# Designed miniproteins, single chains: the designs that were tried, part 87

Each design is a single chain, and the fold is of that chain. pLDDT is the mean over its residues in the fold that is shown.

## One batch from the design tools (miniprotein)

Design m3214
Fold by ESMFold2-Fast:
Structure m3214 (fold): chain A 63 residues (1-63)
Amino acid sequence: IELTDEQIEELAKKFGVSENEVRGAATLLSEGFSDEVVIQYLVRNGGLSREQAEALVEEIKKL
């Protein structure tokens, strides 16, 4: 199950990351990777703080 393009755009704008980072995070979560792996991905690739990465993961999981 994938996010819509609109959901990806809204999350990218809200958190100040690229759409690729949002799509990557959603893909890792859908493949069963842990929240920690996804948080590390967003910190390293998206330039997010740990707190911002945790918030983005929770927003994706709400969808």
Scores: mean pLDDT 82

Design m3215
Fold by ESMFold2-Fast:
Structure m3215 (fold): chain A 75 residues (1-75)
Amino acid sequence: KVEEAKKLLEEAKKALDEGKYEEAIELAKKAYELAKDEDKYLAAEALNLMATAYEKLGNDEEAEKYRKEAEELAK
């Protein structure tokens, strides 16, 4: 699970770098679902990537929501 989540997160980062923001969100969401019960810091990283991608799409409300969830999870 954790290794699969890491791979999905790397793919999400690549999609983000390529301007494929919707794809980055989908990949990061899958990484979050796999990591949430196993590794809270990896799950928080996935949420931060989703927040960045939403911000790039101009969806500041969703970006702030996921950024705050990542901050709370990483405590």
Scores: mean pLDDT 83

Design m3216
Fold by ESMFold2-Fast:
Structure m3216 (fold): chain A 60 residues (1-60)
Amino acid sequence: EEREKLLEEARKLAKELGLPGVPTHISTPDGKTVPLSVEQLKRVIEGLKIAKEGEAARAA
């Protein structure tokens, strides 16, 4: 439930930044794809927010 809300927020931020998608999963060294945890998704969202602030500062 919380994960779904975080995924929506990440997608919205990525779309605003013009990115083709969001990292909802991570590839392990074993070649497997595993879904990001809620904590990892929060960190991704924070990174996207920082990127958006940097782009806004460049445009301003």
Scores: mean pLDDT 71

Design m3217
Fold by ESMFold2-Fast:
Structure m3217 (fold): chain A 80 residues (1-80)
Amino acid sequence: MIKEREKKLDEIREKLEKMSKQELAETLGVDESRFSEQELKVLYIQKELGRLPTAGELSRILGISADEAAALAARVRRKL
């Protein structure tokens, strides 16, 4: 159901708010210097969801505009 997806996104947001850029890089097993903090957050969201997040999901989790979320998602896709 839709409500279960929304709860999952809110749980991911709470976890991200508690993590630094360094902790995100360590959790993902990636080099901190290769990614911005926002790009690392997208990779963490992808890991938690098991797929690349939509612009709407990124906007909700990161508290950014839909346009910024779409641009960020496109940037991460190009690096993968």
Scores: mean pLDDT 78

Design m3218
Fold by ESMFold2-Fast:
Formats: structure tokens, C-alpha cells, sequence
Structure m3218 (fold): chain A 68 residues (1-68)
């Protein structure tokens, strides 16, 4: 929906600004509300990679692939 697209854009901006923990929290909330949206899982994996949490990033990347 438009609202979810807006939320993801704000999260992408937070990632660009280096607000990785804030982006992670927002993505975790978005997954709770819409667990079938593969975009959210992919962005969470990206944030986790940037945070150095490679094992968690791989887990969420796999979940995104399963949803697609």
C-alpha cells in the first residue's frame, strides 16, 4: 500500500543516514504487521549486514527468498 511504501522510504533514508538501529527497529515492527512483504525482510538483512551481524542477515535474506 502507499502507507507501507512511505514507511519503507523513511527506513531507506534512515539507513542512508547511518541510523541503523532505528532502521532495524522500524523494520522489525513492519515485519510484525506485514510478514508477507519480502521487501521488509530484504531491507532488514541489509541493515544487519551493515551492523556486522552476518549470520542474522543470512537468516532474513533466506526468509525474503522464501516469500518471493
Amino acid sequence: SHSSDEALKLIEEAIKEGKLEEAKAALENAISLSPEDARTWKLLAEVLEKLGKKEEAEKYRKKAEEIE
Scores: mean pLDDT 81

Design m3220
Fold by ESMFold2-Fast:
Structure m3220 (fold): chain A 66 residues (1-66)
Amino acid sequence: DEENLKKAREHLEKAREAIEKGDIPAAVQHLQEAVKYAKQIKDPEERKKLMEEVMELGREIARKNR
């Protein structure tokens, strides 16, 4: 599960980086990968925190496209 946590965090970081660069398609792709790894985390508290951060970042992406 440490590997899933690490990968989820790395994809979240890359999604933020893509948003900063204005690469919305890449940001969406990394956000989806982060969700995929986050769902595999056995610790429910860590999983919930990552999912919440993913949702907030997803809203920022959607807002920027409007």
Scores: mean pLDDT 80

Design m3221
Fold by ESMFold2-Fast:
Structure m3221 (fold): chain A 89 residues (1-89)
Amino acid sequence: AVEARIEELVARLEEERRRYEELGAEELAAYLQRVLDEVERLRSDPEAALALLERELRRLEVARETAEKLREIGDEIDEELAREKALKA
């Protein structure tokens, strides 16, 4: 049923929000909380709530990959800077 699926997706978003809070991604965690709040407001329209959840889960996946890549890029820049300084002595 649609409501059961909504419950499953809400649980997943709540778990992801908690993970991002632990990682210090405060803006992303706050954004996900707002999504959860909107889902609660849409409880009288389960189809709209489900569509919102599916859309935001896709956005979350992209955001997670982007955040991970940004961290990797930051590390790469720091490593390149260290190599340049070492090479120039």
Scores: mean pLDDT 77

Design m3222
Fold by ESMFold2-Fast:
Structure m3222 (fold): chain A 73 residues (1-73)
Amino acid sequence: MSPEELVERISEILREAGVPEEEVERTAKELAEALSLPDKAEGLRRAARILDELPLSEETLQRIEDLLVEYYL
């Protein structure tokens, strides 16, 4: 999975969860920056922190976390 594909898949999940488009766009940009970090552990920590700031259900967070695990493993 490419970084661009991951960001788009997460963005679609956020839209389905009712997150406003402006917030989805901001989150996508921040995630793209986190995923571009050479330190994978730092990138994953930043991505998790970005997502934790959103008012998402536990089920939605789990779907996104599964994608992040697939990307970094």
Scores: mean pLDDT 81

Design m3223
Fold by ESMFold2-Fast:
Structure m3223 (fold): chain A 56 residues (1-56)
Amino acid sequence: LPSLEALRRARSVEELREAVERLEEDIAAGKIPAEEVQRVVSLAVAEYIRLVGDQI
């Protein structure tokens, strides 16, 4: 999914937020199965932690 690739490619917290907002829209539209939602949220959290760690 393009939203997942944008999430992984995000280089700033702002870019990550935009990718997450797009991902939320994909979830609301039913494009992502409920079972995958938890996995993609975990991936988003991991990328966020990585970005914050690099900035600090």
Scores: mean pLDDT 74

Design m3224
Fold by ESMFold2-Fast:
Structure m3224 (fold): chain A 63 residues (1-63)
Amino acid sequence: AGVDEVTVASQAVVDVLRENPDASEEEIRKRAAELAKKQAGDTAGKLFESAVRAIANRRADPV
């Protein structure tokens, strides 16, 4: 039951959306990435940025 960076990024995106439901994809990505970095600390980086982008993209254009 390990927590991956993708899971942390997903939670951050949800938190940002709850606070700013009217935020654009760019704003969500920026704020979520910063939040994820704070939660994971040293592990946050390119992986979080990629994960946040993928999650935000799926939410913006889910099929």
Scores: mean pLDDT 64

Design m3225
Fold by ESMFold2-Fast:
Structure m3225 (fold): chain A 60 residues (1-60)
Amino acid sequence: APKLARAVKDYTATNPIELTLKKGDLVEILEEVDEENWAVRNLKTGEIGLVPKSVLELLS
């Protein structure tokens, strides 16, 4: 099953590899790149990028 999370706050990308999220956005976790950052897909936009795991809440 896909590993899903929700953005708990807005996040603005600071570089091209990061993803901008709005609070409440649903994402699929693709890779745990390191202890602080996860590669995710925004399920609304289909965009892929890196976000701090601190802005995400796991749903399963």
Scores: mean pLDDT 82

Design m3226
Fold by ESMFold2-Fast:
Structure m3226 (fold): chain A 97 residues (1-97)
Amino acid sequence: SELEREMNIGALEVAVASAIVSNRKAIEQTTDPERKAALQKLVKLEEETLDALQAEDYERAIALLDQAADLYLNELHDESGAKFYQRLKDILAQLKA
């Protein structure tokens, strides 16, 4: 249903917004310059994802979530973060279809 879709998109927006807050705290706490740079790229991707979701540009949001998952896996070496973002991408792709 339309309402169920809107509620699920809202939940995705909350998840991404929460990740932004968490990753901004991680930036403040990190002393490793490579990790700090990776986290700054991630926050930028997450902010762009939130903008895309709010603009209902779901194709762009899916691409950005995929990029965030890749960054978690390959630059942050965080398999849990990568899996979380891959799941958000899969949920959004199903809702868009």
Scores: mean pLDDT 87

Design m3227
Fold by ESMFold2-Fast:
Structure m3227 (fold): chain A 72 residues (1-72)
Amino acid sequence: SKEEELKSKLRELETKRIALEIQRVGYDYELEMAEKRGDEEAVARYRAGIAQTDAQLKEVDKEIEKLKKELE
């Protein structure tokens, strides 16, 4: 059914969100370490990685919200 398909898609998006959160934590750690050692090039790379991950999280959260609304 459409509800079963939406629920399956929601579980996949929630799994993807967890993976992106783990990636975000990794970038936060690497950024902190780069800042402590004064590695300006690494700081720029990790800030870019964080921004990209945050954009992906925003899109995933938007899709999760849409699917949850459709399941109401």
Scores: mean pLDDT 90

Design m3228
Fold by ESMFold2-Fast:
Structure m3228 (fold): chain A 60 residues (1-60)
Amino acid sequence: KRQLILQGIAHEIRGIGYELDGKLEEAAKAYREAARLYAEAGDEEAAAKALARAEELEKK
């Protein structure tokens, strides 16, 4: 649903903000929450991209 996608975008923006601040753990958590919201909305592509970003940050 539209509302879940908007919430996912909001968490993704927070993740970007945390990355710019060097808070990689907080950024990864924000991207994981965005991925969950995108998946609930049925946007599997957006969910997969957000999850991949979170996992990339966690590999460090």
Scores: mean pLDDT 80

Design m3229
Fold by ESMFold2-Fast:
Structure m3229 (fold): chain A 91 residues (1-91)
Amino acid sequence: MRELLRLIGLVLRGIGLLLEAELLLEELKKIAPEDEELIKEAEELLERIRRAYERLVEAFRRGDLEAAERALREMEEALEKLKELLEEAKK
């Protein structure tokens, strides 16, 4: 029904955010391969995004819209931090 369509939309958005995060980490490794601390921080952010995505999928399976929205927000917050690390590394 309406809630199911919303949940599907959140999962699809989550897949897009996860893919973007993986691409950003690979770019970071290319431009700052010697910055082990920066790479570690970026890998920890990607792991946070992956764990939030797992919670998003579990919320979808349970039909829990509020839990799905919280998980997606956590993914968005961690991705924004990853983007900030990449921009800082480009300087």
Scores: mean pLDDT 86

Design m3230
Fold by ESMFold2-Fast:
Structure m3230 (fold): chain A 68 residues (1-68)
Amino acid sequence: MLSKEQLEELAKEILEWAEKNNDELLKEYARGILEQIKKGKLENALQGIEFLASAYPEVKELLEKVKK
């Protein structure tokens, strides 16, 4: 399972990509994931990232890099 630090870093990278590409929906999802991480809901945060990875190839690449 990914650590809290790995999940937070991953969520921040997703947010940065969304900001660079002006994707408002992805920015909102990334912010929601960061709030779940802050609340200690790490499993919910990971599931949210995995859902985004199914829709966004860039998120899938970021997730696979962290799982190495």
Scores: mean pLDDT 82

Design m3231
Fold by ESMFold2-Fast:
Structure m3231 (fold): chain A 88 residues (1-88)
Amino acid sequence: SEELLAAAERNRAGLLELADKIASTGNPDAIRLAELLRRGAELAVEYVRAELAGDEERAAALAAELARLEEEMRELYEKAKAEIEKAM
């Protein structure tokens, strides 16, 4: 639905704002995490678009890429956790 896409776009906006705060720490792992958060936010919107279009192959590919990004982001978060928590 258009409502679901609008919700995904709002979530993207919030994640981009969060990424800016994380990057502001100046920590290299936090900066890398912010880059992946921005990428993930864009891919999440494309995932919703693919699902709404019934493009199962595209949706599956995007879901796999998002899962890979989530794993890398988790590792980066654990490395930069103290600096990130101070910035929030």
Scores: mean pLDDT 87

Design m3232
Fold by ESMFold2-Fast:
Structure m3232 (fold): chain A 65 residues (1-65)
Amino acid sequence: MVSEEELENEITLALGRMYAALGDLEEDGEVAAELYYKAAELFAKTPGSEKEAEEARKKAEEAAA
């Protein structure tokens, strides 16, 4: 069974992926950037998700430009 900490990390990762997906579907660049920044923050809190955090941050910067 996963630990409570590991379960919290899995939930955080799932939320991050959800925000990233919403950002991909969003047509408003400012809103998309906010969604990607939220995803990046959630991925940054989850061990092993550094690549997903970096990708989300890049997408946020591109959407905000």
Scores: mean pLDDT 80

Design m3233
Fold by ESMFold2-Fast:
Structure m3233 (fold): chain A 60 residues (1-60)
Amino acid sequence: MDAALQELRDALRERGLSDDFADRFVQVLRDSDTPEESVRALLEDVRAGRLEVSEAPDPR
């Protein structure tokens, strides 16, 4: 699991997202009932460019 979370963080950073945003995303996945499946699906979406992820326009 930890390796998959690290890969997700790396993929998010490669997309130009901040470390803070990547960390927040990883924490949300850790709270999932199926964290391994969630991480795998999101990692694939991020790498394929299918994930709509943007920090700048809607900070909360």
Scores: mean pLDDT 66

Design m3234
Fold by ESMFold2-Fast:
Structure m3234 (fold): chain A 58 residues (1-58)
Amino acid sequence: PGPAVSDSGETLVPLEAVDGLQALRPEEPEEVLEEKDLEEQKKLEEEAKKEGKKAAPD
């Protein structure tokens, strides 16, 4: 075999697809999945806090 130069070099894997595929995998531990969930929650909280949170909540 010689130098392999084909469409395989331009493999773009979208984050959405990768994230979904990992969730479908039965071998994937929830540890990794939880990290993503926690990050999303933190982002949502930070955005909500910055957007309208100024006065301390109850």
Scores: mean pLDDT 54

Design m3235
Fold by ESMFold2-Fast:
Structure m3235 (fold): chain A 109 residues (1-109)
Amino acid sequence: MLKKIKVKVEVSAETEDPVETARKLAQFMKSTSGTVENFEKLLKEFGIEVKVESEEELSPEQKNALAGKLASALVAAFLSGPEAGIEMLKEMAHEGILEFEEIKIELKR
């Protein structure tokens, strides 16, 4: 059984094409191969930096769940602004194995 773990998330992104970045993230979410490694590669390609701080070490299942939630939130943030991404993470947290203590999203052009 997986425990709910408190996490702090800070996201910084600098992108010239937020719509294309959102499209690529949406494609990742549809993939059954959505692993942390594939997510990290996608983030590096689009100049997105994610810092995660947790009260205990995340299991592989928790890391994969976090990657999926972050991808969804980033799509919302790039299409509708950072506040939309934060709201989406908060909504997904109550149904998941992760509890978000702090969420910060900064989008730069």
Scores: mean pLDDT 70

Design m3236
Fold by ESMFold2-Fast:
Structure m3236 (fold): chain A 79 residues (1-79)
Amino acid sequence: AKELAEKLVEAARSPDFEAAVQTLKEILESHSKEELEEIAKNIPEQYKPDVKALLDYLIKTGSGKIKENAEFLKELLDK
């Protein structure tokens, strides 16, 4: 969980938006809601806006599990 949160923060802060989106998609497709809760807990408050920007993109452009998990993870980060 902590390692995945660190990878996601690094991706979200990267200038390579396409690579960041791909990293987040892989996390959302490969993990359960319980695992996403653990990832969310390990994201520092200062980087939540960067991660939420990627989630907003996937909510607008995604479908199925990716969109549902993106919406779920965003709600966790808004707490």
Scores: mean pLDDT 80

Design m3237
Fold by ESMFold2-Fast:
Structure m3237 (fold): chain A 74 residues (1-74)
Amino acid sequence: DLDEAQRASEAFGQAVMRAVNAALKEKDKNPSLTNEQIEDIAGALAKKLAGDDAGRAARQAMRDIFQHEELLAK
């Protein structure tokens, strides 16, 4: 059923979003954390919430955010 696939996709997206936001808040609270450590936090949390694919997606989203921040810091 496409509706079940859609709900699973929404849960996946929410898990990735929650993990990324939580990792970014952790970085704000502890600025001494490296970008790699924040990526690991996001990946581990997303994996726990929605499995390995969510963990990989959260790590990639964090990398994309950091690359964008580097571009803005120029």
Scores: mean pLDDT 79

Design m3238
Fold by ESMFold2-Fast:
Order: sequence, then C-alpha cells, then structure tokens
Structure m3238 (fold): chain A 63 residues (1-63)
Amino acid sequence: TERVRAAVEAVEAASAYDPSLSVEEQVARARALFREAVEELARELGISPATARARMRAVIAEA
C-alpha cells in the first residue's frame, strides 16, 4: 500500500503546473504520466495493470 501511495505522489509531482502548456496539453501530460506509473507499478508488484490502476485510483479517492 505504501508503494502505491508513493507512485501517486510521484505522478502528482511530475504533473506540476506548467504555464507554457495549454490546459489540453497539461491534461494529456497528466494522463500519460498516470498510465506510465500504472504500468511501472504493475511490473514492480507483479500484478495486472488493471489492478494497479484500481489501487492508484483508491488512493486518489481518499485524498
């Protein structure tokens, strides 16, 4: 569970506001970073990407 929280925090930090990007570009970047984090977490924990995504979403929902 702590590893999932660390992954969510890393995505949030990497998705920090950039005034040179449009709102559309910022949303696209955040989505890409989230997908990459899901795939990396799935690899590290030996679980499916769907399970990793569900766990990351659960952490975000509690924030």
Scores: mean pLDDT 77

Design m3239
Fold by ESMFold2-Fast:
Structure m3239 (fold): chain A 67 residues (1-67)
Amino acid sequence: MSELRRRIDEIVQELGRIDPALGEAARGLAERHEELGLSPEEVREIIEELLRHVRLERDPSARVFSL
């Protein structure tokens, strides 16, 4: 298994722990990347940004720094 595929799987798992619906959406994006015209690297970048954004929005401590 490639390192890129491993990283995508790890991010999907982490998103699923925060929000199962987001984890399923990220998994679907990774599975259907060719149908969507996205490279695996683009999928990784998209879901990494989503994870970063979701963590910031859902962490009360992180929100204190942005208020």
Scores: mean pLDDT 73

Design m3240
Fold by ESMFold2-Fast:
Structure m3240 (fold): chain A 65 residues (1-65)
Amino acid sequence: SEEEKLLQELGEAISAKDFEKAREYAEKLKDEKLREAALEMVRAAEAGDNEAALEASIRALDALA
């Protein structure tokens, strides 16, 4: 799906430390809960909060299921 592709691109941007690009991908997500979880994942990753980033990624995956 488009949302799965956006999450994949967002994850790759986070891995590249391109948090501006990651935020752009998150903002393109149409589902509100998925978008909120993705934006939280970007914020946590940018802050170096690996635990919060992981928790947000789990919420994003749950929103896709």
Scores: mean pLDDT 83

Design m3242
Fold by ESMFold2-Fast:
Structure m3242 (fold): chain A 68 residues (1-68)
Amino acid sequence: GAVQALRTIYLQLKKDSNISASLIGDSTLNITSTLSPEQLIALTLKIMGEYPDLSASLSGDTITVTAS
């Protein structure tokens, strides 16, 4: 389900030293990083492509992923 997808993303991103990810409750994942704006856009699109049941948005340097 969507909650399990969020936890999978969190565990995968934790392995990347350029990315900081935090789970807020069971429904929201906040991602911050030292990546460039182009790399942040690419990461947001990758998440949207791999997990169509999740909503991902980029605001400034923060990607927010929400389980529906």
Scores: mean pLDDT 79

Design m3243
Fold by ESMFold2-Fast:
Structure m3243 (fold): chain A 95 residues (1-95)
Amino acid sequence: ALELAKEGAREALEGGLIAAKNGKGKGMLKGIAGALAGIGGIFDAEVLKNAKEAARSALGGGKAAEEGGKLAGDKEGKEEGEEGERLGREGLRAA
């Protein structure tokens, strides 16, 4: 559970950063939101050891990164966001 949440949060952070770099307006803001959620999820997993909160952050951040990537036309940001959402969802089921 904790490892899935950490991986999902990292994917949300990476996807969010890619969407933020390549997006404009709403796409950039969605990317930033995904990246911030990913950072929070990594903190929850690494510092607080809270698998459920980390997984929720990965799920929400991954979804935001996916949407940001779609708006930016960025396949990499979209795919990393989708992976973050998937891993966060699995982490929640395992927690």
Scores: mean pLDDT 77

Design m3244
Fold by ESMFold2-Fast:
Structure m3244 (fold): chain A 75 residues (1-75)
Amino acid sequence: MSDAEVEELVRRARELLAEMREYVEAGKEIPEDLLRELQEIIDKLRSVGHPEALGLEVELGMLQIEEAINRVYPN
């Protein structure tokens, strides 16, 4: 994987996280297609040992925790 390809994957992952955050902030469930796309990107970044992979995985985990909290205390 080229450095340019890695940079595009990181950029796309950040766009997906921003879109997912909008759903969580609106008290909505994160769409499964967004979750699948982000997980695929994280898996690709992890396969090449990219340091951003762990950070993206943590951010996704935090959003899923917020989504779960919103289920108990809905807006």
Scores: mean pLDDT 82

Design m3245
Fold by ESMFold2-Fast:
Structure m3245 (fold): chain A 61 residues (1-61)
Amino acid sequence: SEVEELIDRVVEEFRKRARTMTPAERDAYLRELVEWAAKHLPLEEFQRLVQRVSEVDREVR
């Protein structure tokens, strides 16, 4: 679906950008991303995005 493709793109953009960010910048970025997702995505897609982004955050720490 278009929503799944959007989630894939968002996760990949975060992965690319996270490597160039300080921990504080990543925390701020993630907060804004989660706030955006809560406003724009249905609950199921929101939960999937948050899970995938959390996995990337753990990998790049």
Scores: mean pLDDT 84

Design m3246
Fold by ESMFold2-Fast:
Structure m3246 (fold): chain A 61 residues (1-61)
Amino acid sequence: GIAEGEKAAQEALAAGDAALAGAILGGSYHSSGMNPEEAAKRAEEAGGSGRAALDAARKGL
């Protein structure tokens, strides 16, 4: 769910891994009903990589 994804992304950001944080957030937001572009935008606003988030959201089912 979103809360689990946000927690995992915060851990990734604390480790300095914005690409991993973006992928986690993008996938989690998309899986929760957000379209890929909106998921990527929200992930980028949280400090994750927008490109990684967009790729993860589009790849995720």
Scores: mean pLDDT 80

Design m3247
Fold by ESMFold2-Fast:
Structure m3247 (fold): chain A 95 residues (1-95)
Amino acid sequence: GREKAIEGAKEALEGGRLAALNAKTKEALSKGIAGALKGAGGLFLAENRPDEKGVKEAGEDAKAGGEVAKEGGELAGSEEAKEKGEKGKKLGEEA
């Protein structure tokens, strides 16, 4: 649970960051930033709250962040951002 939440949050954070960096539209930039912020929040939560509830909430943040980072990556034309967002979502769902 916790390891997948941490990995998913890291993937969502990096996916969102790459989507924002490659963004050519305000929508892609907004989604990239949102994905990165959710990933960062999930990572902070997973590292600072190792209890079952904290891990579940971190997994939910990784899933949400990964989904938005994937959308941002698609809009930015960044295959790497899209793939990282997809991994963040999947790992967050499994957490």
Scores: mean pLDDT 85

Design m3248
Fold by ESMFold2-Fast:
Structure m3248 (fold): chain A 64 residues (1-64)
Amino acid sequence: GPLLSDEAIRAILYLMQAVVALKHGDKEGAKKYAELAIELARKVPDPQVREDLIQAANDILKKA
């Protein structure tokens, strides 16, 4: 799309899954989805969007 890459959108979807897992006490699921989000975020061409997605995933990992 014109505002976000496909990799950014997929990373956001994994971050949403990680947040849902964390809310349900599924710490292993939260870690898995956060790590998948980081792998996709590394492929995001916009450095600011990439950094923001990696920071969000790391915040989830700290809470899991």
Scores: mean pLDDT 87

Design m3249
Fold by ESMFold2-Fast:
Structure m3249 (fold): chain A 58 residues (1-58)
Amino acid sequence: GKPPMNISSKDVSEIVAYYILSIGYQIDGDEKKAKEYLEKAKKKLEEVYKKLGIEPKL
């Protein structure tokens, strides 16, 4: 049967890429770019959690 997943390889790759870029820019001292990519990663992750019906533990 087809897997009941609403997450594509692209979604996972984008989240990982945004986190890596954010860390890279933070190390390089580019706080603006670091924050921009971290924000993109968080938004993408929230969309994934919303589709899965998962509430993150605070």
Scores: mean pLDDT 73

Design m3250
Fold by ESMFold2-Fast:
Structure m3250 (fold): chain A 60 residues (1-60)
Amino acid sequence: MVGLARALEDIPKTSEDELEIPKGTLVEVLEVVDENWVKVRGPDGGVGLVPRSKLEIIEE
């Protein structure tokens, strides 16, 4: 795990590689893919890409 992040808003799943995350959800940051996208694991164990701009990065 690289770190922990919180969803700043409801994040929709718009493609199969993305993950749907409700606002306020804490997620594990697995990998920073690029400047715009982060791979995360949700609390249910689902893994996918979410926009970096919609996450607040916090320390665990």
Scores: mean pLDDT 78

Design m3251
Fold by ESMFold2-Fast:
Parts: C-alpha cells; structure tokens; sequence
Structure m3251 (fold): chain A 65 residues (1-65)
C-alpha cells in the first residue's frame, strides 16, 4: 500500500491538486482498501510530509523575488 499511496500522491500533485485535497484523496483510497484508519493516517501523513518538503523547495526556487 505504501508505494501505491506515494504514487497516487505524486500523480495528484502533478495534476495540480492542493495538499489538502491530496491528503483527503489518499485517506479515502486507503479506507477503501480496508486499511485501518489510524495506520492509513500515519502512512498518508508520511507521504504528505515528503510532498510538502519537495513542494516548499520547488516554490522557494520558483519565487520571483
């Protein structure tokens, strides 16, 4: 499941989804697979943290000032 959550997160991010929307989508996907809500939240949070780090770096680099 981990790799699938990471792939989905990256795909949604490339689509231009906000981090909040991505988190919600991943949580729904994990729950649909029957993953325990708590475990799903932990895994989703870990994936989102990686995305946030990369996105902050990208936005910082793209800053026009």
Amino acid sequence: MFEELEREARRLREEGRSLLEIQRELERLAERRGIDPRTAAIHVTAVILRLIGDEIDAELAARRA
Scores: mean pLDDT 76

